# Designed miniproteins, single chains, continued (2), part 3

Each design is a single chain, and the fold is of that chain. pLDDT is the mean over its residues in the fold that is shown.

## One batch from the design tools (miniprotein)

Design m4072
Fold by ESMFold2-Fast:
Structure m4072 (fold): chain A 87 residues (1-87)
Amino acid sequence: MDAINAALDAVEAAARRVGERVPETASAVESTLNLLAAGKRDPSRAVAAVRAAGELMASTLKKVGDEELAEEMRREAARAAAAIEAV
């Protein structure tokens, strides 16, 4: 449980930092936080929530022209998903 929550919190922190640096992503950040909150309520959905959150953030960043930050968000989500799957 703690490792799953830590992984979800890491993706939440990354999404919030993106929202602060790229305000155009604010709506995607809100949706991402809702997905991650669902993963915290139901740990069986945590991997799916992290992957969906990462893809939403990455696709939004790519649309606003920040492909480097989009790839960084995909890597953060992939690391979090791998950490959850290792539990």
Scores: mean pLDDT 83

Design m4073
Fold by ESMFold2-Fast:
Structure m4073 (fold): chain A 71 residues (1-71)
Amino acid sequence: SAQKIKEAKEILLDPNASSSTKINAVETLVKYATPEQKAEVIKLLEAALKEETDPVVKEAIQKAIEELKQE
């Protein structure tokens, strides 16, 4: 749903969110992104990856981008 995507976006960009919470947000984006939303979600994940410092969260974001780009 659009609400789940919005909430996941807010969590992913929140510097106070835990690594596990951010990883759950990344997984939510992959699970609920519609085909029409994939390009937007990929750009969001790429922006989040640029700002992220946690290696585990970075890996989760990179895998999510790869998965979404696989058609």
Scores: mean pLDDT 81

Design m4074
Fold by ESMFold2-Fast:
Structure m4074 (fold): chain A 62 residues (1-62)
Amino acid sequence: FRVGEVVVALEDVEAIGREVVTLPAGTELRILKVYEDGTALVQSLATGVEGLVDLSKLAPAP
């Protein structure tokens, strides 16, 4: 995964920011930053919500 990439949530994921927000499976997300621990800062394309998610729960958008 790379910064600026559009990805899709494979399952309901918790986005951890100032608060925890559940993003439903199938949510389209933009990667804002990738971390060495296997997490990424993402932004929901539908809502604009940002948070840290586990990269293992994401797939590249088609």
Scores: mean pLDDT 79

Design m4075
Fold by ESMFold2-Fast:
Structure m4075 (fold): chain A 89 residues (1-89)
Amino acid sequence: REEGLRLAQRIAEAGERAAAELERQGKTEEARRVLLLSQQAAVYAAQGDYELGARYTDEALRVAREAGASPDVLRELEEAARELRALAE
């Protein structure tokens, strides 16, 4: 419950940072995809659907990594996905 809401906020913030970085690089479509996937992941995490939350966070991470987002933002998304998988147990 409380853990899901905390992770939802972290995912949304990390996704916003990744999208902002990609927009500055002119990668507007990748930025939009990362933002949408991170927002969907945050909704699932907040609802307690940790499995879907982790899946959508992983997809956001993949798009951000392929598009060249900074290592710091990639680590934030990776850590959030790991915590969601632990909660899905």
Scores: mean pLDDT 86

Design m4076
Fold by ESMFold2-Fast:
Structure m4076 (fold): chain A 73 residues (1-73)
Amino acid sequence: MKEEILAEAEVSMYVMAATVALKAGDYEKAIEYLQKAIDIARSSLPSLSEESRRLFEEMIEIYEKEIEELKKK
């Protein structure tokens, strides 16, 4: 629970920061924040429950695709 709560909080903060950057048209910062969120999520996978791990894996895939799309801009 402790690792899950901390990881969720950190991932959420970086995702929110990325959203703000995207709204401002700052794609480079958005990519940076999304990458940090992914890095935290990946490092947390071994400590998560099966359900949380599945959700984090799905989230990682979504944000990795978003980063690739942003790099094309």
Scores: mean pLDDT 79

Design m4077
Fold by ESMFold2-Fast:
Structure m4077 (fold): chain A 91 residues (1-91)
Amino acid sequence: EEEILEEARRIAEELVKKSNMKFTPEQVERIKEEAERLAKALLKSKYIPRSMVLPIVRETLEHILKLSEKKGKLVFLTDLDIQSVVNFFEP
């Protein structure tokens, strides 16, 4: 579990570095925290295989960062957004 959460934070750092947007250190830490929160929510689901957690985190963050670039501001991943991602994989 802890290893998956650390890898989720690394994915967030990698994607932030590849983004055309410049983020403040506080915004970078927020994105890392959101990656960790999403990974925790996915790990608690009985319907999501452990092997899919990091791929889902990556795709969700790539989507949010692209949306942030289009809007010219950081789009925040809310608890409702996280629940929507989990619900997508649940019957």
Scores: mean pLDDT 81

Design m4078
Fold by ESMFold2-Fast:
Structure m4078 (fold): chain A 86 residues (1-86)
Amino acid sequence: VVALLEALSPEQRAAVAATLRAFADSVETEAGDRRTAAVLREVAEAIEAGDPRRAVEILRRGLDPETAERWLGMLEGLAHREAAAA
């Protein structure tokens, strides 16, 4: 995940961050999960800043291990989609 995110351009990282913020809004408004939403917003900021290692750290420290691994899988999918869309 980290190496894949590090390979993205600033524009591709911004797109991934925007999608994560949309997921955060959905999680907060539909599921009422404000904690996961806050963590996802911090992850989006780290990715946009070009620090994918910090993004992974925020996920693993902010969420339970199973939830963190699910969001890491989602991040990998988003990064692959952005790379393919170029």
Scores: mean pLDDT 80

Design m4079
Fold by ESMFold2-Fast:
Structure m4079 (fold): chain A 106 residues (1-106)
Amino acid sequence: MEEEREARLESLAAARARLAALVDELVARYEESDPEAAERVRRLRALFEELLALAENSETEEDVKIPKEREEEFLKLLLEVRALVAELAGKVEEAKKEREKHLKKL
C-alpha cells in the first residue's frame, strides 16, 4: 500500500508535468490563429490543477471522505473540464481544416 501510494504520487507528478507541457504547446499553437482557444486551454489547466489538488488531499487522509457538498463541487469541476475538452477538440479539428486549406492554397 505504501509503495503503491508512492508510485501513484510519482505518476500524478509525471501526468501533471505532461499536462503542463501539452497546455504550453496548445497555447503556443493557437495563440496566433485562435486566442480564444488558447484562453480555454489555460482555463483547462487551472481546472485540472484544482482536481489534482482535491485528489491529493483525499489521498493524504485515508479516513477522510469528501463531504456531500464538496462532492457536488467536484462533480461540477469534472463536468466543466469534460465540456472544455470537447470544445477544445472541436477547435483543434477546425484549426486542422484551416491548415489543410492554407496548404492547398500554396
Scores: mean pLDDT 61

Design m4080
Fold by ESMFold2-Fast:
Structure m4080 (fold): chain A 58 residues (1-58)
Amino acid sequence: TVTVEIYKISKEAADRIAASGRPVRLIAVKDGKILEEREVTPEQAREAALELSEKLKA
């Protein structure tokens, strides 16, 4: 499993995460707090990372 803490993520970073071929644990962090945590398949990782990045923009 690959753990990724995200504050903001680019399309390129999301693509690289998906390319890892491993289950990914995505942790959206804001002000030192875990805002949301997801474990996703490589196929879901790109979309999930972009969705979490959009939530962090709000």
Scores: mean pLDDT 66

Design m4081
Fold by ESMFold2-Fast:
Structure m4081 (fold): chain A 55 residues (1-55)
Amino acid sequence: SKKLDNYINNLRKELVEMVRADKSLSEEQKAELIARAEDKSLSLLELSELWLEVL
């Protein structure tokens, strides 16, 4: 659904911004996490697991 797609897209954007703002992460770690967050093949479950890893 369009609403679900928008929700997931917003979650990805928020995660990317959190990773970019995190001063404890190296540039290499940031690049890896951002690439994973922007991977459109990730399921909602996989994206949720990534959120828990970053949090």
Scores: mean pLDDT 79

Design m4082
Fold by ESMFold2-Fast:
Formats: structure tokens, C-alpha cells, sequence
Structure m4082 (fold): chain A 67 residues (1-67)
């Protein structure tokens, strides 16, 4: 039989949502790092981080180098 879970324990849906939020937060962090790298002239490294952030589901709207 399925075990009863305490009300304080997150449901399966909430755990999945938490994972999704965590993934998006990582993507935002990568965008922030990419911006710093762009300001340092490390364009290739910045591009790789932005590409990874987009893959994690971050939507980028700003015009700019190098996308």
C-alpha cells in the first residue's frame, strides 16, 4: 500500500515544480555570469553560458551581443 505522507512533506507535483524552479534559477545564474564574461571580453565563454541558460528554459529578450 502507498505510505501516508505527512502534510509537511511536499507532494510529487510540488517536488517537480521545485526542480523546475531550480533549473530556471541556474539558467538565470548562467546569464548573469555570461554578462560578466561579456564585459570582460570573453565572448566565446559567454556564448556557451547563454546557450546553456536557454537550454534550461530561460527566455532572453534583451538585444545584444552575441545572440
Amino acid sequence: DAPAVPPAVLSEERRELTREIGRKLRGIGLVAQADILLKQGKTEEAQRLVKEAIRLGVKLGPKGPPL
Scores: mean pLDDT 68

Design m4083
Fold by ESMFold2-Fast:
Structure m4083 (fold): chain A 77 residues (1-77)
Amino acid sequence: MLEKALEEIREDDEILQRAADGEVSVEEGREAARRAHELILEIAEELGEKYGVSPEEVREGARKAYEATMAWLKSKE
């Protein structure tokens, strides 16, 4: 599951970049950000082990990134 989850996260990031460029709607960007955030939370323990950080650090980093991304997308409306 980890490899598939990482691939899905990368695909969601690509959608987010396209939303930033106006290629897709801000709503699609928000949904991509939410999917990536949820997926990171689901695999936080595996990511922590892979990168040598605690699952709590992964979750906190994901939360901050998600909040920043949502604020940025709102500024693009």
Scores: mean pLDDT 80

Design m4084
Fold by ESMFold2-Fast:
Formats: C-alpha cells, sequence, structure tokens
Structure m4084 (fold): chain A 72 residues (1-72)
C-alpha cells in the first residue's frame, strides 16, 4: 500500500471498566479485552486496565462492561 500502515502493537490504552463491575464480571471484561488481542499491562485502581493492542479503540469500546477507552 502507498498509505502509511501502522505496525506493532496498534496502540496503548487505558480501559476504564464500569464502576459497578466486581469479581467475575470484571474478570469477564478483561478476558474479552485479551480475546481481541489486548495485552494486559496491569490492572489499576478505580477499575482501570492498561492494555497494548492491535485492536481498534472501537473494538475495545464494544466490550460489555467497558465504560471508557483512553488512548495513551
Amino acid sequence: SLEKEKKGLGGKYLVKLKPELKGEAMTQAIMEIEKIGGKIRGVGSNKTVAVDTSASEEELRAIPGVEEVIPL
């Protein structure tokens, strides 16, 4: 392609999970992030997940239990 193609991880994101998610529901949301190619860097306070992924921001936002996706 003559266009610029992004190579590598696709991007780094902070994924904010809904504050009401706990235990199993939170684990399920994290598993869905990994399923779409997200590499979990860590889980922070306030239900935030640091992720490197080749998936689009829109795909991350489509996961049930995701409240917000913040590009880093």
Scores: mean pLDDT 73

Design m4085
Fold by ESMFold2-Fast:
Structure m4085 (fold): chain A 123 residues (1-123)
Amino acid sequence: SKIEEIKKAAKLLLESVREIARMLLDPDTAEKVMKAIDEAEKKIENATSFDEVVDILVDLVKRIYDILVESGVPEEKINLFFYRVVLAVRDFVYYVAKNVLGLSDEEARKLAQEVVKRIFDAV
């Protein structure tokens, strides 16, 4: 099932975000980020389309950004964390578009760029 492959890839993405949080954040801030990731993972389990998974991930990135700002994380650390997460989401979208949905390289790159733009517009 294409949706099962998408959900599996999304869960791997969420695990990479958890690792970034563990490495870069203080324990209290990391716990808040982990809770946001857990909530996103539950939403992904119930998602029925790639578009729904992308919407959940865009919302998660914005929620993480808000948590980092509200927790007083230094700007340079927020920028490093945010940049790494945006790149991970971009690569996830490209991978799914090309390898699961069978889109061309050009179409997959365009879709990944559109999702990155949505993330920056949401912050």
Scores: mean pLDDT 90

Design m4086
Fold by ESMFold2-Fast:
Structure m4086 (fold): chain A 95 residues (1-95)
Amino acid sequence: MKPRLRVAAILLARTEEGRAALRARLEAQVARLEERLGTEVDLTVREVDSPEEAGEALREAIAAGYDLITLLADDTSPEMVARLEAMLEEVLAEL
């Protein structure tokens, strides 16, 4: 079988419009990654509405052994970034 890059994408948005925007950004990023690496991406998308849910999705993706895990957030404010960093620190401490 042709080798594929297994990518897990976690999309954090509280609105349907925000989720649609993140999906469009993800599709563009995946296309760029496939072009750059010359490989097909096997993409799994997980949609979440809170940093806590994102942490659960991240733990599951790590346990499943994805080659690349990406997190996209609609809210890129410094406060949301700080909350996501705190969540990442907590998840990594459990590994």
Scores: mean pLDDT 78

Design m4087
Fold by ESMFold2-Fast:
Structure m4087 (fold): chain A 91 residues (1-91)
Amino acid sequence: RREAVERLRELAEELRKAAEGIRKGDPKAQEEAAEAARRAGEVLDEIGDTVSGRAMRTLADLIEIGSLETAYRAAEVAAKMLEERARELEE
């Protein structure tokens, strides 16, 4: 439970950092953001949140194949969803 919250927060921070890199035009940041979103989807599936897991995979696809603007926006949305979900899972 605590471990899942920590992992979601770490992935949200990684997505925020990657989004900043995408905004600066770094193609490696786009790949990093897509991987972080996919990893977040796995964590969400592991805790039984399959709807959010699917949403993360959709965002990862948009980050991977999208324009820099689309990738930036998708990474920001993914980070926000993970931050909100981590907060909901706290006691």
Scores: mean pLDDT 84

Design m4088
Fold by ESMFold2-Fast:
Structure m4088 (fold): chain A 96 residues (1-96)
Amino acid sequence: MFEEIEERARRAAESGDEKEVEEVIEEIEKKLKELGLYEKVEEFARKIYEAKTDEEAVKLAREFSEWAKRKGEELGEPLLPSFMGMLLNYLLEKLK
């Protein structure tokens, strides 16, 4: 369940252990792939990274947040938008 991933994410943040953070991200990635959501998160990360203006990037981030909220509601998973946001931020950092 996503509650177990949230608890592990909290522990990883408290410990500052890069390996534990990576393991949490890998588990989120695996779950989103199982749900068929990974590719869409990756697409949003790419579009935000390629944005030519701050206004365009903000608009894309807003569209992502609205899409993620709808998916969380559709699947009955209130933590899903948070995990999709964590993966988005991880992928954006990797693109830098």
Scores: mean pLDDT 78

Design m4089
Fold by ESMFold2-Fast:
Structure m4089 (fold): chain A 95 residues (1-95)
Amino acid sequence: MREELEALLEEAEEKRRKVEEILEMLRRGESLEEIQRRLRELTGHDFSSATREQLEQTVQNRLASLDIIIEELRVALSGDEEEGRRLLERYEQAR
């Protein structure tokens, strides 16, 4: 159980890092096509019709969601294994 939570935390932190890199690319003025390609690779969704502003909002929303998940996982790992098990089940069902 703890190992599963640690694996999910590592996955969430890696996803957050990749999403943050995309936000940095957006703010550096990278091409819209490159940003759309990176988001499609990360999410599997098509962003070809999205504006730069919509892409920035999407990226910011994903970062906020990942921050919440990471915080919840860290709290669960801090010593409440029963709470951690409930969180793991909830997170897996949501995927």
Scores: mean pLDDT 77

Design m4090
Fold by ESMFold2-Fast:
Structure m4090 (fold): chain A 80 residues (1-80)
Amino acid sequence: LEEEVFERVVEAAAAVLGEEAAELLRELGEAQRAGDWEKADALAEELRPTWEAFMADPEKRAAWEAALAALREEAEAALA
């Protein structure tokens, strides 16, 4: 379930941040799951400026929050 939700988050990120940023996010999640914190930190640092620029745009931020809310509803329904 968590892995499926993460895959959906990466797909949403590709649509809003672009494919390159989505690939970094996917690798970051994989590194975190593997316990490779050095790699995870490096990937987070690489992604940070793109994410900060994205979050500075109220329209993009609202769209991202709505997408995450929809994914949370799906996860909650699957657990019920």
Scores: mean pLDDT 72

Design m4091
Fold by ESMFold2-Fast:
Structure m4091 (fold): chain A 58 residues (1-58)
Amino acid sequence: MVEKLKEEGKKAALEQKTMAAAEEAIGKKAAELFPYVTPQEARRIAQEIVDLATEKLA
């Protein structure tokens, strides 16, 4: 009974880890690519990139 919960928990944890890693990597790249963009604009671009990256990571 714990096995199934552990597997699902592991999957969720892995997903969260992957998402956090992708967000960090993309955030770094976004800052590098758009150094003169406002924080709001950079955030928007990062969001679009994250959406694209999550599709590739899935």
Scores: mean pLDDT 65

Design m4092
Fold by ESMFold2-Fast:
Structure m4092 (fold): chain A 93 residues (1-93)
Amino acid sequence: SAAAEAVERWERMEATRAEAEARMKAAGQTYSEEQKKLEIIREALREGLRVYAETGDREKARELAVKLAKEKVGEEAAKLTREIMDELFRALE
């Protein structure tokens, strides 16, 4: 239950951010290459957190998120994804 509640809190935070990004996109602004990379990292984080909600396994969640970020963007994105996952788990304690 704690893992599922953690993912629900993350999804609510991401929904607020997604609304802000949708408004910028609707205003005719194009995403920078950095924003496109961040979008991919967010997808990787969501998949990792989904695994965390299902298993309660923090390491399995980190491993999946890092793998997806590395495969789609590269090693810098993988490192950032791991750092974000570590901070998220720290904040949930």
Scores: mean pLDDT 78

Design m4093
Fold by ESMFold2-Fast:
Structure m4093 (fold): chain A 77 residues (1-77)
Amino acid sequence: HAAKQTELLLSELESAILTLERRKESASPEKQEVLDKAIEILRKAIEKLKDPSLSVEEKKKIKDEAQKEVLKLLQSM
């Protein structure tokens, strides 16, 4: 079911946000700024995934792009 696939994608993004929030607790102010940007990218992806007109494949692409952008930001730390 497409609905169940969307729920899994949303859960994965929400889990990623929780992981970044935990990392932020022990991070320097400079690293906190990068983590905040990463969290914002994931939040915007979650908002896009709530669009019912998008296919599961399009939702997976949005999630993958957001996660790649986050990974790139974290590697720059």
Scores: mean pLDDT 85

Design m4094
Fold by ESMFold2-Fast:
Structure m4094 (fold): chain A 107 residues (1-107)
Amino acid sequence: KELIEKLKEVIKQLEELLKEAPKELQPEIQDLIDKTQTLLKYFEYILSKPEISDADKELLIDLLEKLEKYYTDVLTDLLKKLKDPELQKKLEEIIKKVKEILELAKK
């Protein structure tokens, strides 16, 4: 439940970043939102089951590891392209929240 709520917060922060971002960077941020939305739907599906199997747990861990790699690669690239210090700070806060989600899932 907390994992889903934190993912929804990340999506909201990315949507706020998208509104303030330069037009040339908006497609990259939108793609990140779309991928996070897809992962959120998978998490909601798995967690909606009456019983979570070992296979479901392994799938959640695999999806979170893929999310971490994707965010690390894309957000690091976006940080280099963003010249606005305020937008850079917002992106760094999003990266921090993603790391918190990964730590929560590994618990």
Scores: mean pLDDT 76

Design m4095
Fold by ESMFold2-Fast:
Structure m4095 (fold): chain A 70 residues (1-70)
Amino acid sequence: MEEAEREEALAANPEATEEMLEKARLAQEIFDLLIEKGRLDLGREISERHRRTPFSLAELRELLAELKAE
């Protein structure tokens, strides 16, 4: 469950929790925009890429800006 993963992050890096929550919020906004724009194929590509190299906060913000600019 997502809650269990967040609990593990808290135990490992309590100070990193706020950054993790911000990343989760950005990821949700990106996902919602992808659905709204009908770009589900891009969503799959982003998910696969994130598994290999986790996106940084800056990279997530760039993605969100690109999607909003469309």
Scores: mean pLDDT 69

Design m4096
Fold by ESMFold2-Fast:
Structure m4096 (fold): chain A 104 residues (1-104)
Amino acid sequence: SHEDRLIEAAVERVREELSKDESLSEEEIEEAVEIVREALRATLAAPDDTPLSVVLQEVASKVKNSEAASLASTVLMDTVIRQTGKSNPTAADVRAVMEAIAAA
């Protein structure tokens, strides 16, 4: 689906960024990437003005591994802030970033 293409393109970008940190194991990266995938899916379903921080808190609340949830939230938030220049990005901002990544 179109949504799955957007999610997988963004997930691949996040995996590339996490892979630059040699202190992270492949297992830690894949666990964080799975959480990012769920957060992006939740973001696509959220109203445009929903803060990304709220989506990330909701997703993190359902994750048993708090360290993986923290890593996923940090990398996704940092990526979106870097791409948008906004300190408090919304679901609409995240969708725009996902479209831009998929188009590249």
Scores: mean pLDDT 88

Design m4097
Fold by ESMFold2-Fast:
Structure m4097 (fold): chain A 110 residues (1-110)
Amino acid sequence: ASLEELVEKFAKTVEEIIEKLKAIQAPERHIERVEEILEEIRKIKEDKSLSDEEKYNALLRLARELDEILGEYLDENPDLPDEDKQYLTELHQELVQLLNEMGTLVQEKL
């Protein structure tokens, strides 16, 4: 896969997280923070001034912010249904996998 394809898949996975948070009526503050991350991912994808390595490093930072948001939400909502927790965990694992694939691709070009 190309870096552009992996970034697109990353953005789509973040969109799925937003839709899930909306479906389970998560607090607006958490949804807004994830939507801001999605906007930054789209800006990174479209930014012709950034190298593949710079795009990868920017996505790593955004993934850490997203991990913090999801961790806070899950810690604040221990009574959330197991199916909802599992789905969010699976989406997070997809993001980790995509970042690993991006990292491998960037290393091959260095």
Scores: mean pLDDT 85

Design m4098
Fold by ESMFold2-Fast:
Structure m4098 (fold): chain A 93 residues (1-93)
Amino acid sequence: SEAFRRELAREIVRKLEEGARRTMEKTFGVDSSALSLGAQVYLLLLIKNKRVDNIPAYLKENNLDKEALEQVLAMLEKAGVPQSVIDEVRSLL
């Protein structure tokens, strides 16, 4: 049953990641494939709750790569986030 439980856990995570990517695409019309499930969910929550000032610190602390940072920038621009926050995220590139 251990092999079955491990496979089931992988399938659940895969479906959650697919759901998160689909939600980001529907909400912002952008690719989020370079973002972890956790990053996608947390960024979506920050944007929906208008806690966007926390985004640059989160991205810096989680050491997101250039591709992931570029995808986040596209999301923030589409979400109408203040230019000051966009500029701070752009400085991480």
Scores: mean pLDDT 80

Design m4099
Fold by ESMFold2-Fast:
Structure m4099 (fold): chain A 68 residues (1-68)
Amino acid sequence: SMPAVALVARAEVERAFAESPELGREVVRKMQAAATTEETRLGAEAAAETYRRLDEEFRKRQEELRRA
């Protein structure tokens, strides 16, 4: 099971990315900058992984629209 801190980090990145990919990246950056404990490092890793997945999906959707 994923730790609660990782679930919260994922939710924050998902909400920010839904507004703008740039905001999603900013949330990841801020979490990484604040990652001074084991718990905050786990959150930062979960945030970065979530952003990577969302960015990949976003790029695929953009390419599909371009190919249409």
Scores: mean pLDDT 83

Design m4100
Fold by ESMFold2-Fast:
Structure m4100 (fold): chain A 103 residues (1-103)
Amino acid sequence: SEKVLELFKKLVEAKDWSILNTIKLSDFPGRDGVLDFLVATALAAIVKGYPVEYAYSIFYPFRDLLGYSGKEIAERLREFADQLGLDEETRKKVDELIKRLES
């Protein structure tokens, strides 16, 4: 959605993650909205050069709390990554994250 792309761009352009404290969670209502928020944040982390392990850790506490399957997260992550003009090296890291979520 447009809101996820906007969040992704804001997170990529931000100097640090303190910007997360300024984000209105009301823009991401319900289970699907929370998943969109997490996917945008993980993709932004990879684009900013954070390791795949860090991006994976963004989902870990929410899998148990909100009942997301790794496959469900991986599918949504792939859909958003396909919409972005990511360079080959960044896409390779996203594909590694997807593989870890599916296993």
Scores: mean pLDDT 80

Design m4101
Fold by ESMFold2-Fast:
Structure m4101 (fold): chain A 67 residues (1-67)
Amino acid sequence: GPHERAAGEALVELARRRGGVTREEAAAIGSKHKGGGVAAVAGMLADDLGRPEVSAEEAERARELAE
């Protein structure tokens, strides 16, 4: 939905600019845009790969899955 899309776009943009987003920052973005589902999926993808941060790739995949 529109909230998940807004959260996903914000997460992807931040990850691209910084090379990664902490899981705490991803959760904060999800909360701000009321798109917690995309933030949770992005965190889950990062956890599955043992990464402390969400990369742009994980953020983009989470955004696509939330659409």
Scores: mean pLDDT 76

Design m4102
Fold by ESMFold2-Fast:
Structure m4102 (fold): chain A 79 residues (1-79)
Amino acid sequence: IEKIAEKGIEYAKQGDLEKAFEYAKKIYKESMKYAKTISEINRIIGIVMRIIGAVIDKDSERMIEEIKELYELYLELKK
């Protein structure tokens, strides 16, 4: 999943936010497998909603930040 996060960030840096979002969705799906509480699910959904906002706004910086945040949450939940 680390390489998926790296690719998502790479596409976001290139301004390809739709491709970045496809990679973010892969991290989202994996994160949902490890979520144990409604609070954890809400944290994941919150980040995904901000990622969708970044696509709409064409905000590459926000996309990069939110993909990093989603990957960090994935690592936290996997433990």
Scores: mean pLDDT 84

Design m4103
Fold by ESMFold2-Fast:
Structure m4103 (fold): chain A 65 residues (1-65)
Amino acid sequence: SSERELILRVAAREMNVSVGTVRRLVEEVRRYGRVPKRALERLARKSGLSPETVLRRLEHLAAAL
């Protein structure tokens, strides 16, 4: 639990978004095995990162958690 929170906080800082946003999308990847394109575009716009970078980070987090 606490280690999961730490990993999510580091990722949120790197992507310049809230921990809640990262947590929700990582959980969605784990449940559905995919990230909706609209969600990736929204997070990319909010973070200033590319959708490709966001997707790669979320997939890595879903695999690690």
Scores: mean pLDDT 77

Design m4104
Fold by ESMFold2-Fast:
Structure m4104 (fold): chain A 55 residues (1-55)
Amino acid sequence: SMEEMEREIEEVRRETMREARAVQEDPSLSEDEKNARQVEIAREAAERLEEIRRR
């Protein structure tokens, strides 16, 4: 249903925000490493959102 899809999308957004924050707040990572991981996080989130939408 649309309601289920909306809940899944919201969960993906929430998880993505938490993951992005963890990367940004990690003192062991360089700026370049943080940027690279942020790009990967965004790509994975986009893929998950597209998978949900095509159902």
Scores: mean pLDDT 85

Design m4105
Fold by ESMFold2-Fast:
Structure m4105 (fold): chain A 76 residues (1-76)
Amino acid sequence: MDDIDTAIKLGEEALARARAQGRRDVEASILVSLGKLYMEKGDKEKAKRYFEEALRVAREAGSPYAQEAEDLLKKL
């Protein structure tokens, strides 16, 4: 497995924990990171889905990750 696939797996595990804990700010951060990893992998459709979810969660949490998610969506 290349490093990017390992990072995605770790990110998905971290996302599950953040969701279980109800930490929306942490969830938004992880969703942005997963979107970036899928962009590096060339999977623009999955990256878009992660950034859209990150934007929604970040806005609900009042997180600065909302702006980063918006900027990344424009780059897709």
Scores: mean pLDDT 85

Design m4106
Fold by ESMFold2-Fast:
Structure m4106 (fold): chain A 97 residues (1-97)
Amino acid sequence: SELEELLKKAKEAIKAGDHEKALEYFRKLLEVSKDLEKAKEAVEELVELAEELGDLRLAAEILIEYGRWLLTNSESLEDILEGIAYILRGIGILLDL
């Protein structure tokens, strides 16, 4: 799927230390996402990889942008609360920098 190709490219960019390209592919991944569960799985994989490589700022930015995307693209209270939780996770990482 296009989502799987964008996830692969985002992971390759993170491994290469290309912060700008990682965010570009991540944003494209969100734009093509029709399955919220698959989008969430992809986001968690990218965050885990960024944290493992010590790019905590990238991990925080991915979490905040995903949370904002959920708030914009979801109408359920559950998804709104999850979006807020993701934003707070990202802010928490930035406060510990």
Scores: mean pLDDT 86

